# Designed miniproteins, single chains: the designs that were tried, part 46

Each design is a single chain, and the fold is of that chain. pLDDT is the mean over its residues in the fold that is shown.

## One batch from the design tools (miniprotein)

Design m1590
Fold by ESMFold2-Fast:
Structure m1590 (fold): chain A 110 residues (1-110)
Amino acid sequence: SIEKLSKDELKEKIQEILEKPAEELTQEDIDLLAYVLTDPKYEVERKSLLDGIVSSPLEKVKNWVEKLAKVAKYSPEAYKAIVDTIENELKDLNPKNAKEFLEYLEKALK
């Protein structure tokens, strides 16, 4: 159960998941990312993760969007958390990358 993982174990697991190709994500990986994106106790980790993504070079942003699109398709709450965080908290820090991330996410969901 993901609830039994320490914060350090959780960070290591997220890093492993993000280093995988999108095609290799398991349902357990998707469940873990959805949980971290939606649970209020992980608000800091959620913001840090998404800030790291939108601040990355565009090629890395595209690769990470493919993984997050799988999570968003599985969890409407995770989709809302991703969009709300980027639009309300991150767009002013990196407007171009935030816009391109959201446009690519919408395309990946179709």
Scores: mean pLDDT 77

Design m1591
Fold by ESMFold2-Fast:
Structure m1591 (fold): chain A 59 residues (1-59)
Amino acid sequence: MSPALQRQLEILKKWEADEEGVIEDLAEGLARNTPLSRELARRFARMILETDKWVLEKS
């Protein structure tokens, strides 16, 4: 398995165990490094996780 796929699986496992914790961590990083508001950063973080889950489910 590629390192990228391994990282995505670990992130998804953490998200399933602590959805809000993972989203807040990603949202904080996004808000710090992009012009996104905290609320938009949270929505974007959730969208990233949903996209990653979808890609893995298709594979």
Scores: mean pLDDT 73

Design m1592
Fold by ESMFold2-Fast:
Structure m1592 (fold): chain A 83 residues (1-83)
Amino acid sequence: MSKKEKIAVLAAAGAILAMSDTPQGAEGAREAFKEAVKLAKENKDYESLKWIADLARKMAEESTNPDVRKALEEVAKEIEKEI
């Protein structure tokens, strides 16, 4: 699996976990997105960083769970500071 494919898989896993709308899903989503962000930063893949931030923002907007929303907003803000 390429680095870019691994980033995409981790971000997809984060999105799926966020859709569970549970506190455990929120924690899992945050960790999956953090790993995707770490890999994208290590590879200087700013396009993937922007895509992950956009995805996290979109998922936060669609979530009714405050824990999920907060976790995803924090991920997006962390990326946006570094772009």
Scores: mean pLDDT 80

Design m1593
Fold by ESMFold2-Fast:
Structure m1593 (fold): chain A 70 residues (1-70)
Amino acid sequence: MEDKLFEALPKGDFLSDEENAFLLIYAVLKALKTEDPEKALEWFIEQLRRLGLEKYIPVAEEDLKKRFGL
């Protein structure tokens, strides 16, 4: 499985509360079937901006577009 976004997160170190919240949101999105993957992706990117995790947006966009077939 391609976990590029998860791979970009610090390994072996403590994650921030924001990064932990992001992982939970990401896991939920990966498990959900969506009828509007573009809207789901835009919503998810907005959550990353709100959490201050903008640095992960490029990897998140690439990974989720690939998973949704966009």
Scores: mean pLDDT 65

Design m1594
Fold by ESMFold2-Fast:
Structure m1594 (fold): chain A 86 residues (1-86)
Amino acid sequence: SSAEKKKKEEEETEEEQKILLAMALLEAGMSLEEAKKKAGLPASMTKEELEEKALEVLEELLSLSEELTEEEREKALEIFKERLKK
């Protein structure tokens, strides 16, 4: 049904926004625990789970952009992975 499809899309978008917000807060110098809390992510979410979901979100967003070159996509992923491992 349309409602179920929209609910699924809404939930996925909301989760993606929370992941991106948490990553932005981490880049701003916030701790992992504080970033998760401020972004509305579960306190039980592990660092590994957050990193994995963040990579999935970024890869999906990059794949949707036909205006990005392969080089720009690779560079964005490389920078993001470096940020996650620091």
Scores: mean pLDDT 72

Design m1595
Fold by ESMFold2-Fast:
Structure m1595 (fold): chain A 71 residues (1-71)
Amino acid sequence: SSMERRRELAREIAEELLSSTIEAAIETLKEYVEKKKKGIKLSEREKREYQLAKALLESEGLTEKIEEIEK
């Protein structure tokens, strides 16, 4: 049915977007840590983006990846 096809497409889109968002979250975490190590003053927006990225990665069970980046 057209409804089942639509649900399958929506699921595929959601999975693709989640994968891309996880990659973006990893990059955000890396950039934040690099700026911190260089003593660069971080904005409240950058701190918020870091917190959201870390929370997403923790929810996905990527705690070891977070620890690797934060070293």
Scores: mean pLDDT 83

Design m1596
Fold by ESMFold2-Fast:
Structure m1596 (fold): chain A 93 residues (1-93)
Amino acid sequence: AELSSAEILQLHLIEEGLIEAFQYYEEYGNTPEALRKLELALENAEEQLKRLGVPQSLIDQVRELMKKIASGEISKEEAIEEFEKLRKQAEAS
């Protein structure tokens, strides 16, 4: 119960970190600093998700979503909704 709640909170914090890095990239565009922030946020998120026992398939979906964001394939609103869906799937795993 208590440990499960702490793990859920950690998933929320990971999502917030990814969204913050994405917002910085969106605001400042394709700059070396913005790309570096996205890369580091993704690497940190992947490591933390692996430690939480999140399935590799969901981690791969997070990586793919970040690539789609960087390429402009999806909108900001769609990206945020997809991050929320992935977090809920991770909570259920």
Scores: mean pLDDT 74

Design m1597
Fold by ESMFold2-Fast:
Formats: sequence, C-alpha cells, structure tokens
Structure m1597 (fold): chain A 110 residues (1-110)
Amino acid sequence: MEELKEEIIRIIEKYAEKIVTLMEEHKVPQDVIEEIRQIVEETIKRIKEAKTADEILEAVQEMAGELQRLILQAAEQFDIPQEVLKQLLNLVSNMALQVTQLVNEMEALS
C-alpha cells in the first residue's frame, strides 16, 4: 500500500507540474494556478489517508473532474489556444489513466 501511494503521488506531482508550467506559459493568472495546486495538495492528502484502492481511485477521479472544469473555464476566460487546451485536457486524462493502471497492476500482485 505505501509503495503504491508513493508511486501515485509521484505521477500526480509530475502531471500537475506539466499542467501548471503549460498554463503559466499561456499567462493564466496565479490565482487559477494556486487553485490547481490546492486541489492537487488536497488530493495527495486524501491518498496518504486512504485505506483502500477504491478510496485512492475516487480521490483521483474527483481531482481529474475539478482540474478539467478549471482548465475549461481558464481556456474560455484567457483565450488559450485550442491545441494547448487539448494538451492540458490530455495531461489530466493521462494522469488519471496511469494511476488507474498502476492501482490495477498492484492489486493483481496482491
């Protein structure tokens, strides 16, 4: 369980860094970036406190939904190019997919 949590947190942190960097390059305001960082931090806390794989997956799915909502709102408000919006949404989707795959692999080994 602890090794699984550490790997999941690493994945989340790497994708969050990529999302934030891409948004900063396109001049998204710091208040929006701070909101993204806060959602990620709260999700990492939930993962650390999780007792089951289902609790981890629920936390990650909720985070992905919240990040997608903020990204779509930012794209509309700050005129983010369509290609960049597509990249941001793909980063969120790939993060959730990699976490789900890792959880499934680790449960299969148990």
Scores: mean pLDDT 86

Design m1598
Fold by ESMFold2-Fast:
Structure m1598 (fold): chain A 100 residues (1-100)
Amino acid sequence: SLADEAEKLSNELGEKIKTEEEAKLVLEAIAALANKDKEKAIEYLKKLPKEIAELTLKGMGLQSLANKDFEGAELVAEVAEELGLHEVAAELRKKLEEAK
């Protein structure tokens, strides 16, 4: 399920976080995405290593889709696109179209 995929990505994210600063930035980015604050989400995510930013966005995008929050999933895809994470954005948009 999408929720199971999101949980797996959350576990992988936890393994990749190496510093307390990275953990704080991930939590702030998740909060910004949940509040649909695109600008703050981009600001926090751009400070993270690419792999951590990708896992955070994939997890949040799948969580939004699992909750049928299609607006939230599209916002996550837009944030990924603006960060240059084009493959993540394309993957989330494909899953979004399949979930509608």
Scores: mean pLDDT 86

Design m1599
Fold by ESMFold2-Fast:
Structure m1599 (fold): chain A 81 residues (1-81)
Amino acid sequence: MVYEEFERILALAEKEAKVMEETVSETIPDEKVREEIVRGVRESMLAMILSLGKLVKPKLNEEEKKKVDELMEEIERKLEE
């Protein structure tokens, strides 16, 4: 159950990030400001998901833990960009 909730939050965060990026792209005329806002939103969402992953990981089975570990590694890589 905890893993299912984590998946739901992950999916929601990803959808929200895409919506925000599109909205910023069409409403904000300054390209640099647009890029900074999109970057900030993405970094905040990725950091939130990473923190949530660390919190739920101890309560997961071995297969679920592996999936979360792989996801967290991908997120950390993206945050370092």
Scores: mean pLDDT 76

Design m1600
Fold by ESMFold2-Fast:
Structure m1600 (fold): chain A 69 residues (1-69)
Amino acid sequence: DFEELKEQVERAARALAAAFPAEQALRLVTDETKKLVEQLAKEKGLSEEEKERYLRELIRAATEAIRAA
């Protein structure tokens, strides 16, 4: 589900922010988020529109999590 994926992305973002400089952490979590969204899209049959919306919202959440760390 989207909420579970969002929690997973936020958790990954916080872990990366603890280990890497903010710019590198953001780059790494963005790449990971793209992979997770692609996997979810294939498994759940998401439309291209849904995939784009999920990716946009998850990257926003990850960015906020890193900046809050």
Scores: mean pLDDT 82

Design m1601
Fold by ESMFold2-Fast:
Structure m1601 (fold): chain A 98 residues (1-98)
Amino acid sequence: SEAEKQLIAEVKRLVDEGKYMEALKVLIDYYFSQEKPDKALLYSGIYGILLKAGVPYEEARELAKEITDAILKSSKENAFEVAMKVLKERFPKLFGFG
């Protein structure tokens, strides 16, 4: 879809600028904006953002799963905050959480 193409382009632009948290928020907001939310797109997007942020391959896969599961168990209002808590606990230094 055109909306999905625009999302992918925006996420890529933010990632290229090193704005990983902003990219993640845009992806989460898009997920909750859909009539039929695409869980696979959410997971793949998170995984891609983590890889670009420098998270090692194996850890990025597991972390993307943990973040996706946390988002799916949360509300739209809390999803970004719960994702940030997972990142802060697992890879705080890579995302500016000290």
Scores: mean pLDDT 83

Design m1602
Fold by ESMFold2-Fast:
Structure m1602 (fold): chain A 91 residues (1-91)
Amino acid sequence: ADQAVQEFNDFMIKEIDSYLKRLEEETDHNQRVALSTLVIAGIGMLEKEGKLKEAAEYLERLLEIHERQGEDPSTLEEIRKKIEELKEKAK
């Protein structure tokens, strides 16, 4: 298969891990929004590539960080619903 696609997917996984680590320590609201957007974009790429279990695991990490940061309940509920959807598709 296309080596460039596989290399891009491996790169995105490493980038998501980096963004999540930064997000855990971030206190600036604008930077939190930017990092969360990058994490969500990376998770969307994993979902498109059929990596549904990995996508769900990264969303669970994002949810835990947002819960610790006191994020809005509606945002947390949206993430929980997406996690359940991905887990169901991965069965």
Scores: mean pLDDT 79

Design m1603
Fold by ESMFold2-Fast:
Structure m1603 (fold): chain A 75 residues (1-75)
Amino acid sequence: MTPKQQEMLGGARGLERWARQAARIDPEAARLVRQAADVMRRGAQNPQLADQWAQQAGELFGEAVRLAVEKQRAA
């Protein structure tokens, strides 16, 4: 397993832990973060496309954070 693959799998585990903690507060944001974790796992299986998958995961995570922040500001 390459260092990049280990990094992506570690990132996926971190995102899953965050999603579990957030699910009671914001289920929609948690869903997007779980999708980001799945994308990171797929990238780990395809190292040549890892940067593309990492970018896609980052976009999903960014959307989740934006939604959570907007909900907190609106409350």
Scores: mean pLDDT 75

Design m1604
Fold by ESMFold2-Fast:
Structure m1604 (fold): chain A 66 residues (1-66)
Amino acid sequence: TAADEIAAQIRDLIRQAEELKAQAPSLSKEEVEKKVKELEERAREIEATARERLPDRAPVVELPEV
C-alpha cells in the first residue's frame, strides 16, 4: 500500500541518517552539513508526498541528530 511504501522510505531515510551520524567523526564538517541538508530535503519531500496520498494517516519523519 501507499502507507507501506512511505513507511519503508522513512525507515530507509532514518537508517541513512544513523549511518551518517556514525561516520560524522571521520568526515569533514562541510561534508556532514551537506549530507544533513540532503536528508532533510528528502524528509520534506516524503512528508509532502505522504500528505497528498495519505492526508489522514501521514507519518511524521523523525531524523536523529547528527
Scores: mean pLDDT 76

Design m1605
Fold by ESMFold2-Fast:
Structure m1605 (fold): chain A 71 residues (1-71)
Amino acid sequence: SPELRRLADGLFETVVDLVKRMKENGESDEEIKRFLDEQLESVRRWFEGQGHPDLADELVRRLRKKGEEIV
């Protein structure tokens, strides 16, 4: 669904922005990783619940990769 793709992209940008702000605010790498792991679980569960495990897997991979670049 184009609407679900847009939502996934919006969630990606929101989580990435939050992770960057946490780093700028002096949050520890451990705290940022904990936050990211919680977001990955929430995102996976929500998209799988919508019947889109493929979108869940894609978004989780993108967020994990981007999080590693920031942390």
Scores: mean pLDDT 85

Design m1606
Fold by ESMFold2-Fast:
Structure m1606 (fold): chain A 58 residues (1-58)
Amino acid sequence: SKLEIATALSRKALADPNLTVEQSLDIARELGATEEELNIISKGKNGFESGLNLLLNL
């Protein structure tokens, strides 16, 4: 689900302040993210923003 993916990305960003958008996309793909969700994540400039963008589109 979107919430599961957003939660996973948020946890990773808290543990790793250098989390990249590419790493966030890889995690989302592993969790079964849709093309639409991946496009939302890709608009972030870092891993934190990638997770936040998905949360704002729940």
Scores: mean pLDDT 81

Design m1607
Fold by ESMFold2-Fast:
Structure m1607 (fold): chain A 56 residues (1-56)
Amino acid sequence: MAAGLAAAEARGAAHLDLIKKVNEIVEKLDGKLDPSEIGQLFNDLVAGKKSFEDFL
C-alpha cells in the first residue's frame, strides 16, 4: 500500500481541474490562443505563477 495515495489523488484531481478550466478559457476565446500560448498558460497555472485572471 502506497503512503500518500490520497495526496497524489488530490494532485491528480487538481491537474484535471486545471485542464477543464483551460478548455473553458479556450472555448471563451473561440480558439484565439495559439498552441504555444496554451502550453505556457498550462505550465504557469500548474506552477502557481499566475491565475486565470492574468490570462483573461
Scores: mean pLDDT 64

Design m1608
Fold by ESMFold2-Fast:
Structure m1608 (fold): chain A 58 residues (1-58)
Amino acid sequence: MTVEEVKERMEQAAKDIGVELTDEDYAKLARAAANGAEASGVDPETVEFYRKVAEEFE
């Protein structure tokens, strides 16, 4: 799964539930996911992937 695919899925999910989110909101969600993965001892590659997703919204 690519960073671009995750970005598109996040935007589609927000649209499907009728929530209007800004790029800043998406970036915050992706950073929270990276921080949560790091705190849970998930692979460094997974943490870095979510950081890259956050950067795509900035």
Scores: mean pLDDT 76

Design m1609
Fold by ESMFold2-Fast:
Structure m1609 (fold): chain A 96 residues (1-96)
Amino acid sequence: GAMADAARAALERAAQKVEEFLEKVKNYDKISKDEVIKAATEALGEVVRAMRLSGPVLAPAAQDVAKAIQYLKEGNFEEARKYAEDALKKVREALA
């Protein structure tokens, strides 16, 4: 139905933005920390938007992106990458 179609579109947008964030955190040595944090913040916004449409099943993905942002602020790009990868997996599982 229309709500299911809107939820799927939001999930696809969230997946795209988490993928963009993950690609930037993988290349953190070639781009600014602020640029990576901006991508992570945009990804969090889209996951939260998808969560409002799909329900609390996406709360763990939102928490993973939030933790990734915390690790980025601490300069821990390895842990940030792990949380970004886990968030992407969770969003993709919701799409399947």
Scores: mean pLDDT 87

Design m1610
Fold by ESMFold2-Fast:
Structure m1610 (fold): chain A 71 residues (1-71)
Amino acid sequence: SARVETARHNARPIAEYLSERFGLDPEEVIEAIVEAVEQGLNTLEEIARFLAERFGLDPEEVLEALREASK
């Protein structure tokens, strides 16, 4: 869908930032963000919790990183 393609495109710089900060694969982070958007998660807090659960991270630290990457 157009929403998923837009999410994938917009996720790249965010995923690169998160992968550098947390030692993750940026492609895995992109796919996780796309999956969250497909599930209807649209807020940074919801996406942060989803990513934290998937990668075994602190949701507050992920939320902070998402806010920094989104500036």
Scores: mean pLDDT 80

Design m1611
Fold by ESMFold2-Fast:
Structure m1611 (fold): chain A 67 residues (1-67)
Amino acid sequence: PLSPEEQEELKKKAAEFERLLEAMAEGRIDEAIALVERMLKELLEEGLITEEQAERLLANFRQALLQ
């Protein structure tokens, strides 16, 4: 089970993901990429991922979205 702090962080990330899906649904590709960049920076700042992981995730998302 997740702690209350972990649940709150997941709720925050879920809201960011919801905004990402909205931007994608509306065809706002540049905004969707910017939202993913923000989310990855937050994860990196929190120590949940490495710089290498953040860079790779962003590159993969960008390639998938721009094809």
Scores: mean pLDDT 77

Design m1612
Fold by ESMFold2-Fast:
Structure m1612 (fold): chain A 60 residues (1-60)
Amino acid sequence: PSDERAAWLREQVRQALAQVEATGQPVERELVDPVTGERVLVRGSIDADGRAVAEATVLS
């Protein structure tokens, strides 16, 4: 992906991490890339060490 797309995905992951840190709850967000129309699933959770973790998966 382009630098802009990589930056956008990184920002979505950052937002999910911030939400998990603030709430202590897992989060799942379904988004659409405004440039490609691809569906992206962003998931966040707390790991075994109590650290917030998040990832973005392209669905299409």
Scores: mean pLDDT 78

Design m1613
Fold by ESMFold2-Fast:
Structure m1613 (fold): chain A 93 residues (1-93)
Amino acid sequence: MEVRRGLSDFSIPDGSTLEELKEEARKEAVRLLSQMLGVSQEEVERWIREGRVKESIEVKELSPGEVEVTVRLETEVDGVRYIAEATVRGRLK
């Protein structure tokens, strides 16, 4: 079984750095996976550090200075695959 949840088109204020956009997308993906699994966000962070959760980051330039960052977290618990994706858009400085 596969359970997938996505949070899309979350925008942050203009003038963010690429690293700030990555961190925001990651925080949202962690929050989403936490809700899907019924565990704390701190538990999800621990599983990422232990390699139990796979993290992937995709950056797309939509126009000069405007970027879309997608963070995907994937794990498997009791034979069920859980995937959380968060997408953040912002304009770089």
Scores: mean pLDDT 78

Design m1614
Fold by ESMFold2-Fast:
Structure m1614 (fold): chain A 88 residues (1-88)
Amino acid sequence: SDSLVKLAKIYVEVYTWVKKKALELGLDFVAKLSEKIIEIFKKAIKDGSISPEEEAELRRLSTMVEILLKTEAPDLYKEMWKLIEKLS
C-alpha cells in the first residue's frame, strides 16, 4: 500500500541514522541489526508490500534495537523517536 511504502521510507531514513550513530558509539551489534531492518524496509518499498514472515522478523529486530538502545545509549533512543516524530 502507499501508506506502507511511505512508512518504510521513513524507517529506512531513521535506521540509516541509527546505524551511523551506533557505529560512532562502538555499538556494532546495534549497527548490524539496523542494517537488517533497512534491508527489510527497502524490499518492502520495492515490492509495495511486506510478507507476514518479514513483518515478524522486523518486529523481532526492532524490539532488539529498542532494548539495546534503552540500555546502552538512552539519549540515542530518545533522539531516534524525535526523528520518527519529525519525519511522520
Scores: mean pLDDT 88

Design m1615
Fold by ESMFold2-Fast:
Structure m1615 (fold): chain A 120 residues (1-120)
Amino acid sequence: MKGIELLSEDVDVDAELEKLPRAKERVEKALEEAEKSKEKSTEKEIYELLLEADIQLGLARMAKALNMPELARKHAEEAIRLAEKAIILSKSLPEEFREKAIKVAKQIVVEAEKILEEVS
């Protein structure tokens, strides 16, 4: 068991807060940098998912053109799966990026679903 003895320390919170103007600014800067780094990482992952979804959609179109309906279906289903994953991940991002990512992902889903209907 941890920390029952630590709860007995009297700390003057107001005096500690007065010592913190620079520490607060430094912590806020570090949090902003961490948030920007996390957002950039998630943005890259979404971009990679949408790029792979578009590649899978292209492969589905090629398979359809080659009269390979089973392969066209497989690639179209994978395109939908990747695009839907991108939509889920985009929920953690700022609205402007989220709206753009969802719009692209929905276009991929619509085109992939059309291929599935045409090869059924």
Scores: mean pLDDT 78

Design m1616
Fold by ESMFold2-Fast:
Structure m1616 (fold): chain A 68 residues (1-68)
Amino acid sequence: MFDKLIEETRREIKEVLKDQPDAEEIADRIAEHLRKGAPTMSLEELEGVSQIAIGVAKTVAENLKKKK
């Protein structure tokens, strides 16, 4: 259950950041943090954190596209 949500989050972050050279490293790092936190969270809390992580990745991607 947790692994599926974490892998989906990783895939979405990697896709959002696909134009960045560090996309895979960033996605892997976020997924690892979610895996470490998952045992202390409910599924609803993990879903909320996943949504926040994806939102942050989208904001980072937008900011990087606007920089030189």
Scores: mean pLDDT 76

Design m1617
Fold by ESMFold2-Fast:
Structure m1617 (fold): chain A 67 residues (1-67)
Amino acid sequence: SEEDELLKKAIEEGPTPAQLKKLAEKLGLTPSQVSTIVKNKLTLSQYFTSQSIIEIGKQFDEELAKK
């Protein structure tokens, strides 16, 4: 998608704080969310999937995984 292409370009060219902020505004996300996506080299689909998995994992961790 267009959004994934913008993220790939940011990953390849090295994100500046200003570029991360601009991408966040364009994608309707926070700068911290875009920073996480770029640092982990994720697509938007991968990011939302990972966030869903993290939320499910937190629920299981809180209820079952006591480590």
Scores: mean pLDDT 69

Design m1618
Fold by ESMFold2-Fast:
Structure m1618 (fold): chain A 85 residues (1-85)
Amino acid sequence: SSEQQQAYSQAHLYISLSIDYYSRGDYDTAAEYLIKALQVLAQYDPEEAKVFAEDLKDWLERYGDKLSPEIREKLEKLIKEVLEQ
């Protein structure tokens, strides 16, 4: 649907912004954009959201120690919620 295509475009923009902030060492802002991307995907394509959430679990295993505890907890909680749907 056109709404689903708009959701993909929005999620892609958030992922691109996350990569930009990550490359500058701003891990908290990068994670906030990943949270926004996962929220959009979860609303419009739950199956794709689950795939993305599994990728984010691997990302947290590698980079979670670079995040503030509040942002890490927020991302971990959202990943769990998406995967348990």
Scores: mean pLDDT 87

Design m1619
Fold by ESMFold2-Fast:
Structure m1619 (fold): chain A 67 residues (1-67)
Amino acid sequence: SKLREGLELFNYAAENAEKWSTEEVQKLMSEAVDLVREGGNGGLGTLASSVANSTVTLARQLEEEKR
């Protein structure tokens, strides 16, 4: 199921966000959102996009703090 694949990719990206650049996290989150949109409904896609944006913002702040 594409919905399941999208959720697994979301969890993987969030769990490993500290190991990667903000750009890499954003790329993986974008792919996960696309899978959720294709396998789920519009509401799930909108929620996934919102969570992805918040995760990327946190990853960016974490990367800035490492500098």
Scores: mean pLDDT 80

Design m1620
Fold by ESMFold2-Fast:
Structure m1620 (fold): chain A 113 residues (1-113)
Amino acid sequence: AKETAEEAEEGALGAAEGAREMGEKGTPRDSSSAGVAGTVAAGAAFAGGYMTSRKAGGEKGEEGKKRAGEYSKKAGEAAKEGTLKGTPEAGVEGARKVEEGARKAAEAALEAA
């Protein structure tokens, strides 16, 4: 449980950092790559949070799963908007939301465990 949450956070933070760098330094084309990286990070955070919360069980497990899902959805939507609009700012914002979501999902999963 704890390992899954930590792996998801680590992966999401790494991908989010990469997405920000691409968004900040990139051309309009690089903003698409930042959006894709943000979407991948959001998926990793969701999967880790969901699995960890499922193992914890009960009300705390359900709360952790819900928070992981909400944060991952918001990050994924922001990343997709960045890809569609091709703006570096949207990709960077998506990456920041994934980073926050991963941290909060991991905290919720650890408290639920």
Scores: mean pLDDT 57

Design m1621
Fold by ESMFold2-Fast:
Structure m1621 (fold): chain A 74 residues (1-74)
Amino acid sequence: GPEAQAAVEAAQNFAVRATSLGAQGRVDEARRELARAEEALAKAKEAGAPQSDLDGVQAGIDAARATLERAEAA
């Protein structure tokens, strides 16, 4: 439904922002955007988003987390 779709899009946008900020070494801002992505993913799950959309968002969050971990290790 519309709520699920909005939550999926929000989670994707936050994950992309987290990746960009992490790549720039802006660790604290990247963590905040990653947390927002995880919150939006939880809302998408509660709203009944399709599994394929949830899997896509999870992949984006995982990529953002990997980028952030590399930035923190530098």
Scores: mean pLDDT 90

Design m1622
Fold by ESMFold2-Fast:
Structure m1622 (fold): chain A 60 residues (1-60)
Amino acid sequence: SGAQREERARKIAEEAAKKAGKSDKEIAIIGDLQGQLMSTKDLAKRLALSAAAAKEIKKI
C-alpha cells in the first residue's frame, strides 16, 4: 500500500517534470523527492518536503 502510493506519486511528479521539458536527471530527482514525501511519517517534515518538491517542480 505505502509502496504503491509512493510509486504513483513518483510517476505523477515525473510526468509533470517531463511535460515541463526537464532533463532525465532532473525528472529522477523530482520523482525521488515526491516519493520520499509520501514515505515520511513526520507531519512537519512531510509538509516541508511537499513545499520544497513543489518549488523544485515549478522552477527546475
Scores: mean pLDDT 70

Design m1623
Fold by ESMFold2-Fast:
Structure m1623 (fold): chain A 63 residues (1-63)
Amino acid sequence: PRFSSREEAIEFIKKTKQRVVAIHVTADGYEVYLGSQPTTPENKQALIDQLKTAKVGDVISAQ
């Protein structure tokens, strides 16, 4: 899924049951890539923390 704002991406991460494998930060928004595995609290927190300092062109991942 794709979100126009960081806040929308963070809310999605908080609510998702699927593991987020990557987030691409683009000039048009945040592209979130989902894996087939269930998410963990550690995966969610790591992604949220990285999003706080992320810039356009960054690729964020957590395992």
Scores: mean pLDDT 80

Design m1624
Fold by ESMFold2-Fast:
Order: sequence, then C-alpha cells, then structure tokens
Structure m1624 (fold): chain A 78 residues (1-78)
Amino acid sequence: NNSNLQNQINNLNKQIDDIGRQALDAFRAGDWDAVRRQLRQMSDLYRNLSTLYKNLGDNKTAEKYDKISDLARSQADF
C-alpha cells in the first residue's frame, strides 16, 4: 500500500503549499486573522503528514512533522 500512502502524502503536500501561499498573501496584506486561520489549517495538515509517515514506519520524519504542526499551532494561537 506504499503507492496509496505516497499519493496521500503528495496530496497533503500540495494542500500545504496552497495554504502556505494563501498565508503569505494574507501576511503581506496585513490580514492577521486570515494568517491565523491558515496556520491552524497547516498545523492540521502537518499532523496528518506525521500520521502517514508513522504508518510508513518513518518515525523520524513523523516526529519532524509533529514539531512543525506544533509550531504552526503555537504561531496561530500567538
């Protein structure tokens, strides 16, 4: 099932890239409420990436994405 998991990872990465661009645009516009919403969404997507990498047995990459998820959440709640 590595192909299915890889497709899920690829789809999440595309979503993260899209949300990241939206967050940058909102940041440049000074729309801090939009930045916070996008960061919360990115946090959730990185958490999902962590779970998928854990399912692949890549615990090191999973831990990396958990930390990124936590950081995004902390920045959103700041």
Scores: mean pLDDT 87

Design m1625
Fold by ESMFold2-Fast:
Structure m1625 (fold): chain A 64 residues (1-64)
Amino acid sequence: LTEEQRKKLIEWLKKEYGLDEVTAKYLVDKSNGDIEKAKEVAEKIQKAREEGKPIMLSDIEIPD
């Protein structure tokens, strides 16, 4: 991803999955801008929050 696309991905994750900026940046940075990896992790985080068991940032694993 270009820096511009990276910023758009961060904003998209915040809007679509209700993530805060810190979490969205963390996902993008750890996935090296891989949209599919970031999406899968974001969906898991959102689902955990909806179930009342939010995942801590330290517990988030981004697959290679």
Scores: mean pLDDT 72

